# Designs tried in a protein design run: designed miniproteins, single chains, continued (3). Part 100

Each design is a single chain, and the fold is of that chain. pLDDT is the mean over its residues in the fold that is shown.

## One batch from the design tools (miniprotein)

Design m11685
Fold by ESMFold2-Fast:
Structure m11685 (fold): chain A 100 residues (1-100)
Amino acid sequence: GADARARELLRRAEELLRRAEELLRQAREAFRQGRYEEAIRLARQARELARRARELAMEALKLATNRDLILRAIGLILRAIGLEFEAERLIAEAEAAIRA
């Protein structure tokens, strides 16, 4: 049913977010070490995975009929937005550092 489909979408979204968080961690470390081009590449990958996770969580939210699935979907959407924002900031800072 719809809730079973929502659970599958949320599981896939969580997997993508975990990978995005790991890539963003690696991007921050690369930035800290002055490896700005690597930081940009990793942060762009993290942003793309977070965006895909947000899309899956939004689709799950449309299908979810029970409170726990709705709250889980909202939580994943917010986490994905936060990761996208952090990745965009890191990209901008790394690009500025290369130009300086």
Scores: mean pLDDT 92

Design m11686
Fold by ESMFold2-Fast:
Structure m11686 (fold): chain A 60 residues (1-60)
Amino acid sequence: NPKEAGALVLSLADMLDLPVSEETRAALEAGDEQAIRDFLTRRLRLSEEEAEAVIAGVRA
């Protein structure tokens, strides 16, 4: 569930005290797959494969 993945990413950002724009926050809450991938790869420095594994893990 992309919306669930977005919620997990937001929780992780809050725990790590990472700044998130209002637009990015709204997209993550909506489960926008591109926003989730961008956050995981650009902010958390995960590879594309690692980001896909996180999204797939939440859907399993």
Scores: mean pLDDT 74

Design m11687
Fold by ESMFold2-Fast:
Structure m11687 (fold): chain A 58 residues (1-58)
Amino acid sequence: SAEQERIIANAEKVAATGDRTLLLAALHELEELLKQITDPEQRARAEAVIARIRELLA
C-alpha cells in the first residue's frame, strides 16, 4: 500500500541521519509493519531496511 511504502521510505531517510533514538523507533515500526505485510516485494524492502538499521545500531 502507499502507506506501507511511505513508512519504508521514511525509515530509509531516518537511517541516513544516524540518530539512534530515531533508528530505534523506525526499527520497532518496521518490525510491527512486517507482521501486516502480505506483498512479498514490500516485505523484502522492509527486511532490507531493518537489516541496515540493525547494522547501524551494532
Scores: mean pLDDT 81

Design m11688
Fold by ESMFold2-Fast:
Structure m11688 (fold): chain A 99 residues (1-99)
Amino acid sequence: SIEELLERAEELIREAEELIEEGRVREALEKLEEALLLLEEALKRKEELSEEQKERLKRLLERVIELAKRALEKAENLEEILRAIALILRAIGLLFDLE
């Protein structure tokens, strides 16, 4: 369900925030990548979303961008830098698709 997708994405985003605070950038990026896949799945069904669910999806995409930027600031190797940038760009694209 849409609710299950959004709830799981929120959980993964929370886990990513904790991992970033711990300096565990690679693991945080993995959680954000998983969250973004769930948000992308919810967006494929955007015509079925309530206004409340659309605002929630928008806030979660914005949160992914924020946390990916924080991960980028703490990134210690090229792989982490590129993954964080890719996440930011992809999340921005999904946010524009949501309108």
Scores: mean pLDDT 89

Design m11689
Fold by ESMFold2-Fast:
Structure m11689 (fold): chain A 65 residues (1-65)
Amino acid sequence: SEAARAAALGLSPRELRVLRLLAQGHSFGEIAERLGISPETVRELVARIEAKLAGRDVPLELLAP
């Protein structure tokens, strides 16, 4: 499940969704539109993701939609 994949990375389900969209090459504006949030909120979520993932490898299978 998405929640289980997010937990494996120490992320919330929303943070995992943002990470997947970034891995697919989407811009902050495109992610904001897809999730119905502001680009500022996307930037905040990305900062949290980067802090949580600092110094660790992310398995590509956990980024699959």
Scores: mean pLDDT 75

Design m11690
Fold by ESMFold2-Fast:
Structure m11690 (fold): chain A 61 residues (1-61)
Amino acid sequence: DDLERNARAAEEAARRGDATAAAVAGHEVKLLGSPEEGTRAAEAGQAGDAERAARYARRGA
């Protein structure tokens, strides 16, 4: 639920180009799911790549 919600939040953030929101969702995936994929998602979002962040967040869920 929380993990799936955060993966969806990252995907929705990517659709609107919100890299900061995608990074936040990626950080939650790191805490709740795969630390490896969640870390990659948070780093991609922090680097401004919302679409890449969403892909890693989904993999971590």
Scores: mean pLDDT 85

Design m11691
Fold by ESMFold2-Fast:
Structure m11691 (fold): chain A 84 residues (1-84)
Amino acid sequence: IDELIKKGNEYMSKGDFKKAAEYFEEAISKEPDNLQLLSQLAVAYALLKDFEKAIEYLEKARSLADEKDQKALDRMIAVLRKEA
């Protein structure tokens, strides 16, 4: 799974957000409750302008997050809802 995350991050840095999302989706299929992966996948979809998918993954991440992380996720969701 670490290799999939590395590849996803590599494609993010190259601006290939579609490929990044594909690698993060493969990683999340192996660890569906991984908060970091859900957040990274949401960012990739937001950069693809798929705001509905981005919000969906952030909502799932929020449901798994600690109170401190929930506040940050709530702010991100609010920003994306204005774009959707």
Scores: mean pLDDT 79

Design m11692
Fold by ESMFold2-Fast:
Structure m11692 (fold): chain A 99 residues (1-99)
Amino acid sequence: MEMEPETERALQEAHRRIGRLMLEERITYREALVRLLKEWGLSEELIERLLAIKTDEEIEEFIEEIRREFPDLPEAWLEVIRYFAELIRNASTTAAAPA
C-alpha cells in the first residue's frame, strides 16, 4: 500500500491500542476509541461530536472541525481520524449486529 509513512504508523499504533484496550479491559470499540482520542489530545467536545456521527455529511463536518481546531495537523492524522469516523458511523448504522 502506498500510504504516507506517518499515516501508516499512526493507523497501526491506533489499531494496536484499540485492540489491546478492547481485549484487556473488555470495553467496546467505541470506548477504546474514546480513550485513544483523549490520549491524542482531542477535546471531549470533539470526541462527543465523533460519537454522534451517523452520516457521511457529519464525517466531513467533523474533519473540518478537527482541521479548524488543529490547523497545523498533518494530513496523515486527518486521514486516520476520518477512518475512525467512518467506523463509528458504520457501527451506528449496524446497531442490530451482535457485538
Scores: mean pLDDT 73

Design m11693
Fold by ESMFold2-Fast:
Order: sequence, then C-alpha cells, then structure tokens
Structure m11693 (fold): chain A 71 residues (1-71)
Amino acid sequence: MEEEERRIERVVERLAELLRTEDTPEIREIVRWTLERIRELAERYEVEGISLEELRRLALEIAEEVERRLR
C-alpha cells in the first residue's frame, strides 16, 4: 500500500521537476494527459462509487503510464 503511494508521489515529483527545468511542449503534453486521466478517475470515484482501493490501483496505472512516457 505505502509503496503504491510512494510511486505516485515520485511520479508527481518528477513531473514538477521537469516542468521547472525542462518546460517543453512534450512535458506539457504529458502533464495535460495526466490531468485528463485524473479527472476521469475522479469522476469514476464520485459517479460510479468505485472503492478507495480500486481508486489507488487505477492511480498507480496512471503513474506507470506517465513513467513509460517520460522514459
């Protein structure tokens, strides 16, 4: 559980650092994509009533995809 939260935090820290040092259209596109996925996830939580455990699992999947895109 804690490891999943740490991974998500790490991805957020990486994106923030990249925006600070490497503010490029490519990085901005990754951030925009990530925010869209977070918005969809929030809607699923509020509308579909998915569990907190499922919410964390889906958030981890988003973090993994961001890591792949950042390479």
Scores: mean pLDDT 74

Design m11694
Fold by ESMFold2-Fast:
Structure m11694 (fold): chain A 71 residues (1-71)
Amino acid sequence: RVEELRERAIEAAKAGDSETALELLEELMRVSDAATAARAAREISEQVREVDPELAEKAERMAETLAALAA
């Protein structure tokens, strides 16, 4: 489920659908614990940085916030 949401978010971002990508990232945060969500958000950020740098920055910020919450 987490892997599926991550892959779908990356695919949506590569297709230029930043809104769907962000919605999938938010859903991933809702269905996962903070540590798992932080890792997935970081992976999304790394994968979409070349295609959608704005979404990558948002995902990285979310990962940092979630990592702090999980600590």
Scores: mean pLDDT 77

Design m11695
Fold by ESMFold2-Fast:
Structure m11695 (fold): chain A 80 residues (1-80)
Amino acid sequence: MLEGVYLINRVLAEFGLPIGAVVLPGSKFAEKYGIKPDVEARERLLADPEARERFLQAAEILSKDPKYKDLAEDIREALA
């Protein structure tokens, strides 16, 4: 649990991205936690293959914890 959250926060900080870069409009996770999707940050993320790979790896780890399954799905869909 803490490892997955720590990883996503670390990757966000590493690439200077807000959490809104990895959530989709209408996301259940974004709605529940008051996170707004950030289109500009997501475009920056999509332009960076290293960032994209790191966030997909984080999503796979998060998907193993039911508490973060919705966030993991948002990350994968945002990067598709």
Scores: mean pLDDT 74

Design m11696
Fold by ESMFold2-Fast:
Structure m11696 (fold): chain A 57 residues (1-57)
Amino acid sequence: MSEEEQRERAKLAVLDFLGTREPQPSDYEALVEHLLEHGVSRERAEEIARNLVRESL
């Protein structure tokens, strides 16, 4: 899978997990696990989850 396809997959996985709600700091662990289940690498999953929960600080 290309890096571009990985980014799109991660985006869809995040939307699937959160739906219409805003991310919460407590979502970090669950977001990482959800992204990993969708084939996103651990490094990218952790980075995406950190960036998303930062907005809820």
Scores: mean pLDDT 73

Design m11697
Fold by ESMFold2-Fast:
Structure m11697 (fold): chain A 73 residues (1-73)
Amino acid sequence: MSSEELKKEAEKLIEEAKEYIKNGDLDKARQLLEEANKLIDELVRLGDYETAAKLREERNKLMQEVLKLEAEK
């Protein structure tokens, strides 16, 4: 898989996770964010550090939101 394909797939998983967070499905959101993290790690291995850093920042913000929503239950 090319770095461009990894980037697009990670972005897709992050967008899907946002929708599950909005719908209250935090378990599914966590699974998608974990899958996105694996693709981000592959981007780092391929040397695309800039793209990986941006995607990781967005992923981490969404993970923090999931943890906050879980704490409110």
Scores: mean pLDDT 83

Design m11698
Fold by ESMFold2-Fast:
Structure m11698 (fold): chain A 79 residues (1-79)
Amino acid sequence: SPLEEIDALIDAALADPRLSPTARAILEEMRARLRAGASTEDVLIETVARMAAAELAPEDADLLSVTLTQVARIREAAA
């Protein structure tokens, strides 16, 4: 299912040892919201806002942006 694919993608991203604690917390919050049944669209909007507020290093912002882009693609393919 698209949700299983998204969950696996976030789990893979969380396994990246390059993630800062802040970037890890953002991905964990995103995964928790999705597992709680929040819509993928709402979670993507909330996560982009969280990233903007978090003052992330460019490397963390890039890693999260790649992950969010892949989540958005899975969502669009499933619609």
Scores: mean pLDDT 85

Design m11699
Fold by ESMFold2-Fast:
Structure m11699 (fold): chain A 70 residues (1-70)
Amino acid sequence: MSPEEIAAEVRELGARAAEAIRAGRLEEALRLLEEAARLLTRYFVEALGADPAEAEARGRAVLEAARAEL
């Protein structure tokens, strides 16, 4: 998956998560955000050359922040 493909997928997942939040479907929103976090981890490794462990830590931090808002 290219960086552009990852960016497009993350944007789509984010839009779907926002719709799920507005509709009160918090479990669905959480699953979509978890998938987006996984794609962001891949983006940091493949597009930016980040260390896999650092990328995973950053992905977890994003997911934890998103969960705190739900």
Scores: mean pLDDT 75

Design m11700
Fold by ESMFold2-Fast:
Structure m11700 (fold): chain A 75 residues (1-75)
Amino acid sequence: MVSRRGVAAVHPHPDPAVQAQREANAAAANAKLDQIHEIVEQLEAGKMTRQQAIDRLQELGFSRGEAEALLDQVL
């Protein structure tokens, strides 16, 4: 049978409300970071223009200047 010993000091924070908040924050941050990485990869692969990459970064909440600075750091 599968192990039935799962209730232990396995979680650093036993408060389920704190864990739910951390999971929500992590999911949102990971989704945004994943989209940024996809945009950068498509730009590096020549599958989109710099202008299209800037437009997509602006849709994620970056200003034009922030989007241009981000692309300049990566490329």
Scores: mean pLDDT 72

Design m11701
Fold by ESMFold2-Fast:
Structure m11701 (fold): chain A 86 residues (1-86)
Amino acid sequence: MKEIEELKKKLEELYKKIVELFKKLENASLDEILRAIGIVLRAIGLILDFERATKSGLPKEELIKLGKKYIEEMEKDLKELEKILE
C-alpha cells in the first residue's frame, strides 16, 4: 500500500538523520550523550513497532494514524538532537 510504504520510508529517513547526528557528538557532556542515546533507542523502537503493526493486519486507517504519530515523535526527537549539537 502506497501510503504505508511512504510512512515507512519517512520513518527510515528520520532514523538515518538521527543516527548521523548522533555520530557527530564530539565533546558532548555525559547528560547530552545519554539524552542522544535515548533518542536513538526511541527511534529504533518506533520503527520496529510500526513494522510489527504493518505485519499484524491492522486496518489501513489505523496504520496511517500510527505512522503519522511516530513521524511526529521522531521529528521532535530529531529537533532535540539538533539542539544538543548546537
Scores: mean pLDDT 83

Design m11702
Fold by ESMFold2-Fast:
Structure m11702 (fold): chain A 87 residues (1-87)
Amino acid sequence: GSGSATATGADGRRVAVGSSVLPDGEIAVGAAVLGADGTVEGHASAYLAPGAGTATLTVTAADGTVYRVTATVGADGVVTGLTVEEI
């Protein structure tokens, strides 16, 4: 399975998260910070053990703003929760 979610900040930047279940049951999770024009400014990825529910990623925008992205993912690869915090 696979999933995606997005959150929009006050400056028009978006954080997009995607997830996919790999053949061994491991979950791949990616995050990207997008400028207001949709340009990818920064990205990060993580892998979760089979059945694990939460990935924490750090993505950096073009201006040096850093975001902590916490994504909750079901065993089917669907994103069920997304929190984005500037750090």
Scores: mean pLDDT 76

Design m11703
Fold by ESMFold2-Fast:
Structure m11703 (fold): chain A 92 residues (1-92)
Amino acid sequence: MMEEEAERVLKEVEELRREAEETIAALREVGAAHPELAEGFAATAEALRATVERAEELARSKEKVEEAKELLRQARALIEAARSAADAARAE
């Protein structure tokens, strides 16, 4: 039972990892065009990488599945915020 839930969470982590990688690449491109934003975008990219990696670690630890779910929720929020920031920078 708990193993099935952990497996589901790991699949969500894998999908979110792809979205995170795409988001980080977009932040890198926009940061190169807007050097004044590059430091903030680099910090966001690092936070996103760390959050996804920790979510994966906790999901692999079957005792911490609920904590992994919370980190996935936080990672999704970071992706949405990062995408919005990148789109706003591209508009200028």
Scores: mean pLDDT 81

Design m11704
Fold by ESMFold2-Fast:
Structure m11704 (fold): chain A 100 residues (1-100)
Amino acid sequence: GPSEKELEIEVLEALGRMAIALAKHSETDEEVKAAAEVAVKVAEKLAELGAKETAVEIMIEAAEAAKEAGADEAALEVAKKGVELFPDSEKLKELLEKLE
C-alpha cells in the first residue's frame, strides 16, 4: 500500500485542485487571491515532500485559474512566487512572461 508520505502527497494534490477550482469560480478578486494563496501553500508543502513536478503543475494551474477569473494581479503574484520557489522551471518562467 502507499506510504504515509505518498498518502500526504495525494491529499495535498486533491486540496490544491480544490483551491484551483475555488479560484476559477470565485466572484471577487479577494476570494480568487485567497484561493490562489491556498494553492501556493499546498505547492510549497508538495515540494518539501519531493513532489516537485506536481507542485509546479498546481502553481501553473492556480495562476491560469486566477487569470481566467479576471484576477490578473493575483495570477501575476502566483507566477512570480512559482519562479522564486522553482527557479529551474521553464514552464513557470514562460507563464510569468505571458502575465507581465
Scores: mean pLDDT 87

Design m11705
Fold by ESMFold2-Fast:
Structure m11705 (fold): chain A 69 residues (1-69)
Amino acid sequence: ALAEAEARGAAAMARIQEARKKLEERRDVPFEELLANGDRVELAALHVLYHERGDLERADLAAARADAL
């Protein structure tokens, strides 16, 4: 059962990392549009991206939106 949890975690992290790269390519799109239209994976990637930038307020908004979906 632990191996299945590890596989799910690895797959989820891979999707978040891919979404994060795509978000960095879409820097011309306003944060508010990404927050409103993002799926759960894109919102998780927004949280990671803004947390790495030190923008904790926007990171928390993205995390809260992801949790609501």
Scores: mean pLDDT 74

Design m11706
Fold by ESMFold2-Fast:
Parts: C-alpha cells; sequence; structure tokens
Structure m11706 (fold): chain A 55 residues (1-55)
C-alpha cells in the first residue's frame, strides 16, 4: 500500500505547513480542503491525517 502511504505523507506535510502559516484555522473544514488540494489527495485522506496530527 505504498500509494496510500505516499498520499498520507503528502497530506501530513501539507497540514503541518498550513498549521505553521494559519494556526488559528487548524481543524476547520477549509483548512482540511486546502491541505487536500495542496497535497493532491482526497479530502477524506487529509481529514484522517488531520485527526491523527491534531486530535
Amino acid sequence: MEARREAEERARRALLALARAYPEDVGTPSFVRLAAALAGVSVATASRVARELFG
């Protein structure tokens, strides 16, 4: 499941970069959607990784 792990790693990097730039928006739906777009992954994948990182 390398493709899945690569997608999760891209999502993780995008979420951490966005958290640094927009700490007040962490956990909002727009934050997760932006991370998904930047990482080239589904919103579901970005949402799952966000829960692992932030709560």
Scores: mean pLDDT 77

Design m11707
Fold by ESMFold2-Fast:
Structure m11707 (fold): chain A 88 residues (1-88)
Amino acid sequence: SERREKLRQLLLEARDYIDLAWYYLFVKNDEEKAREYAEKARQLLNEARELGGDDMTPEEKAVLDALEAAIEQVLAGKRPDVVYIPPV
């Protein structure tokens, strides 16, 4: 469905921003940009949660939770776990 494709796209974009946040923190030593990209990822995850609502599968919820954990890892100065996002 278009809704599931949009949900997956939001999760993929959030993962990309988490990777950018880690890159700026670890490679560029730019804590301000790392925080900005982490905040963008969080906004995308909030949009994904609202879009998915009660119709989210357990697998989609697990991906969302894993991406939220990855944001917290970056903000704690830790390498984020790789989050696999399956195709719809």
Scores: mean pLDDT 87

Design m11708
Fold by ESMFold2-Fast:
Structure m11708 (fold): chain A 86 residues (1-86)
Amino acid sequence: MKEEIEKRALRLETEAALLTIQASVLAKYSEDEEIREKARELAERLARLSEEAVRAKEAVDEEELKRIEEELRKLKEELKELVKED
């Protein structure tokens, strides 16, 4: 169980970190001010999820990992739509 939780947490941490970089690039370089503002908010939320995944791993909290997975899925969709608008 703990090994599975550790692998799941690492995957979530890594994915959230990569999406944070993508959102940060959009926040800095988009020509649209509204897109930049939304991308900044997404980058902050994604960075927090990456940190939460580390904490959930340390706490061996499977329920928290499931919440993080669902939130990450939603933020990933928001970022994809935002990238299409840019």
Scores: mean pLDDT 85

Design m11709
Fold by ESMFold2-Fast:
Structure m11709 (fold): chain A 77 residues (1-77)
Amino acid sequence: SADNILKLGDALLEAVENSDASEEVKEKVKKYVEELKEAVRAGDMESAKQYLNKVATIASEVLSDEEMYQLFASVEP
């Protein structure tokens, strides 16, 4: 759902912001989360999912597999 996409995007951004990632990586994730939110507002769920995938890909490079699992588990039964 749109709410789950927004929740996951925000959770991934928060985790990356609290990680040891560079400021450049943190800013890039922040920008993609902003694009994700704009896509959701426009009703463009395909673009929203693409931006979520970009965020998740970057996050997976700086977060552990366990952290990634917990983040995804938080938004879906």
Scores: mean pLDDT 82

Design m11710
Fold by ESMFold2-Fast:
Structure m11710 (fold): chain A 79 residues (1-79)
Amino acid sequence: SELEERLERLRREYLREAERANEGDEEALERAIEILLEGARLKAEAEMTPAEKEELEAQLAREREQLRRLREEREEAER
C-alpha cells in the first residue's frame, strides 16, 4: 500500500529526528513534531483497514452488550 509505505518512511524519519533531538538538536525536535503531525493527518485521511473495521465492529458489539446489561440491571433494581 502506498499509504503504508509512506507511513513507514515517516516513522523512520521520525525516529532519526527524535534521536537527534535527544542529542540536543532543537531543530530536530521541531522536525520530529512535523513528522508526527503529518503521520496523524495521513492516518486520519485513510479509510480503516478490514481488520480495523472488524475490531471496531467487535468493540461496538461489546459496548452495545454492556449498555443492554446496564439497562437490565437498572430495570431489575427498580423492581
Scores: mean pLDDT 73

Design m11711
Fold by ESMFold2-Fast:
Structure m11711 (fold): chain A 76 residues (1-76)
Amino acid sequence: MPTEEQLKLVTERIHEAQKLALEEGVDPKKEAEEVKELIEKLKKNGDPEKVKEYLETLLETTVVPETKKIVEEALK
């Protein structure tokens, strides 16, 4: 899968996870685990330079603490 398509899937999944947590009261911990798996796949298969730049931007737009921690850990 091209890096651009992987970035779009991660973005859409994080937006959905944050919506479910903030609007529907879904457990953010369960959603964060799925986001973590997608980010791990992105880091293994994507272009490292583009992935790093994307994750930095993603961190700015992520507001749910559990999801934000996953993005922060991915940048280390």
Scores: mean pLDDT 76

Design m11712
Fold by ESMFold2-Fast:
Structure m11712 (fold): chain A 73 residues (1-73)
Amino acid sequence: MEEAVREALELAREYARLLVEQLEKAGKPELAEEARKEAERELAALEAWLATPEGRAEAPAIAEALREVLEKA
């Protein structure tokens, strides 16, 4: 289910982007930079895990959870 993996990663990147953008707009550039670096590390770890059979099986649930979070933002 390659599509679910791609969607989960795309939604995770979008969530990270929005978090950094909100911190920048709130006048907290140091926190925005820290969040960006943390997001880069977490996204790399997520991508590696989603490359496993276990991660691929969880991809639809991850995509749904991220979609819920983004819809409420």
Scores: mean pLDDT 81

Design m11713
Fold by ESMFold2-Fast:
Structure m11713 (fold): chain A 80 residues (1-80)
Amino acid sequence: SLVERELEQAKRDIEEIEKIVNDPNASERDLLIALMLAIATRALVDLVMRRGTPEQRKEAEELLKKIDELEKKIFEKMNS
């Protein structure tokens, strides 16, 4: 389904953000790209929250928490 594809895409996007955030050589530009990807991924999660089953919405809530934590880490790294 569309919701399943968007949920899987959000998971892949989160993995990419984590990869950038965990790279000790990530530039400020890389961190900005990760932040922009996080914003785009929130839109996918929002779609799942609006259209998904209760189980999919619960998974989307956990992904949203991960996005929040990753955005916090990005801002901390940019201010270091």
Scores: mean pLDDT 88

Design m11714
Fold by ESMFold2-Fast:
Structure m11714 (fold): chain A 80 residues (1-80)
Amino acid sequence: SRIEELLKRIDRLERRVDALVQQAVQQGDRDRAGRLVLLGAELGVARMAVIFAEKFKDESLFEKAERRVREVERELRELE
């Protein structure tokens, strides 16, 4: 389903963020680490939005969560 696919996408992005945060911390790159932590927080909010969208069958909320995930993916590519 669209919901399962988006949740799997969020899972993959969260794992990538975690790995990049560890790398940035190891390199002493505080600015990059901070930006990555905030992207991780955005993914957590998007996950909650997807779960609520499924429970309430709210297509608008789902589309907003999907847009937010796309924005995080774009920003994450710039930080790699």
Scores: mean pLDDT 88

Design m11715
Fold by ESMFold2-Fast:
Structure m11715 (fold): chain A 70 residues (1-70)
Amino acid sequence: IQDYYINYLDSVVQQSPNLTSDQVQDTINDINFMNNDMRRTLDDSSYNIVNSRSNSAINTLRQIRNQKDS
């Protein structure tokens, strides 16, 4: 489950240059939703990894979105 999610995060970051600003924002919203959902189902150790990787992906996506809006 974690490997699938981490691969998803890497994939969406990789594809983000080909997306519109709105699509990047939608992806950020999806990651936030999935991260919050996993908080309820994963143990603390597993969630710390998922949360760290989610936050890194969101920060990268926000930078890409801001560059598209400039």
Scores: mean pLDDT 82

Design m11716
Fold by ESMFold2-Fast:
Structure m11716 (fold): chain A 80 residues (1-80)
Amino acid sequence: KVEEIVAKAYEEVRKLLEEAGVDPQTADAIARKVAAGVLNGDKETIDEALKMARDAGLPDEVIERIRKIAEEAQKEVKAL
């Protein structure tokens, strides 16, 4: 189900950001943008989420992990 893939991407990104010390409001905002990009197949929305993470001062390793989560979720949606 698309909804399960999108929800999983949201939870993985939110958890990653919270573990990296991001506040819950900012973590939710970035995770929601990733989820929207996955749902709509919109790479530009995902890129905006990655910029938000960079602006929040996150290291490149965390930003790359967010990108990987989004790409894997998009591949799962396309496989349906």
Scores: mean pLDDT 83

Design m11717
Fold by ESMFold2-Fast:
Parts: sequence; C-alpha cells; structure tokens
Structure m11717 (fold): chain A 84 residues (1-84)
Amino acid sequence: SEEEKLLAELEKQAEALIERIRELMKRPVSAEELAELLQQLGALEERATAVYDKLKDEALKERLKELAERVRRAAEEFLKTKVP
C-alpha cells in the first residue's frame, strides 16, 4: 500500500540515523556533530508526525510508534553517554 511505502521509507531514514548514533558513540563527538545530530533527530520527528497523520491502518500506526520509541531510546542513550 502507499501507506506501507511511506512507513518503509521512514524506517530506512530512522535506521540510518540509529546507525550514525552508534558510530558517534565510539568516539569523542564535536559540538558541530552534536548540533547536526539534533537537527537530524528533529527533522525525523517532523517527518514521523506527518506520516502518522496520513496513516489510516492501526497496525501501521503501532509500527510507527514502535519505530519512534527505538529512535528515542538510541538518542537517550547517546545523550546520557556524551552529554551529562
């Protein structure tokens, strides 16, 4: 479905961001890298909200909520480790 395609694209973007967070966890992070990551997280949240508003299928809405939780957990772990 078109809704499933929208969610799949958002999932790819979220996975790429989670992978970037994992790479940044391995080394010291510059202020510029932190600012860029926060901007990317904000942009992903805006896209997720827009996609959620377009979804009619309850199963796809739950899948998006699960995706959002995964991104949130990765971001929280990163901030806890790099920004006390």
Scores: mean pLDDT 84

Design m11718
Fold by ESMFold2-Fast:
Structure m11718 (fold): chain A 60 residues (1-60)
Amino acid sequence: MTEEEMELAFRLALEMAKRSSKPLTEEDVEALAERMRELGMSEETVELAKRILRDLAETE
């Protein structure tokens, strides 16, 4: 995984978290994963973004 892919995964996860006016759910994690797969990102990058979004969901 490249640094550029890692930065993009982090940015997409943050954008999803910031756009949600409700607590983040597994449905939000799945929506992020679908979006990243549509963009042609690797499963490794998708799994990283899912982990970041779940971590953000647990922070207040």
Scores: mean pLDDT 74

Design m11719
Fold by ESMFold2-Fast:
Structure m11719 (fold): chain A 93 residues (1-93)
Amino acid sequence: MLSKEQLEKAYEVLEEAAEGKISVDEMYERLSEILGIPVETLKEIAREYLKKYGKALLTDIYFGLATPEEVESVAPEEYREKLRQLTEYAREK
């Protein structure tokens, strides 16, 4: 499971990307390191979310528009809890 400190750091990365302070590729690299999910796996999850819901995964998570159910539906089993935690955390901010 992700610690509160890891969740806060991941949210800060999403915020920096939303503010245009970092590139989309740098966002994926930093999130990969914090979450322990490979960059290509995160990109695949985002592509499946776009295909299924017509929306951008990380943008929807940051703005509290993604539900945990929607995020879990596109994530491999081993990463569902981590992405659920990030989604819940972002919705509280």
Scores: mean pLDDT 87

Design m11720
Fold by ESMFold2-Fast:
Structure m11720 (fold): chain A 62 residues (1-62)
Amino acid sequence: APSKLEIPEGATVEEIVEKLREIARKQLKVTRPDLSDEQIDALLDATEEQIRKVAEEMKKEM
């Protein structure tokens, strides 16, 4: 069954990171419409290491 993240089977950690960043970016645009795209990117960059850890754990379970 498709997960909420819809990550394709055999996806690399890098692909999972990009998917997670895209989801977070969309969520931030809805929750924080006052932030510019540049500010959202800066926040995502600041949390890149945490996103990568989540992606690595997801990769291990796939």
Scores: mean pLDDT 75

Design m11721
Fold by ESMFold2-Fast:
Structure m11721 (fold): chain A 60 residues (1-60)
Amino acid sequence: MKKEIAEISLKNFEKMKPLLTDEQFDVLLEVAERHFKENLGMTDEEVEEFRKKAREIREK
């Protein structure tokens, strides 16, 4: 399920956050969003929900 892959990615972002600058995090987030949209066929709304959750991780 596409949601399972997104959840795994969010957990990976949580683990990587302490090792990344905000700019590096944002670049990796953009790459992940493009992958989800182009390769997994996620809708714009699904990608926006992922982006929102990833930004919450970045702000912690």
Scores: mean pLDDT 78

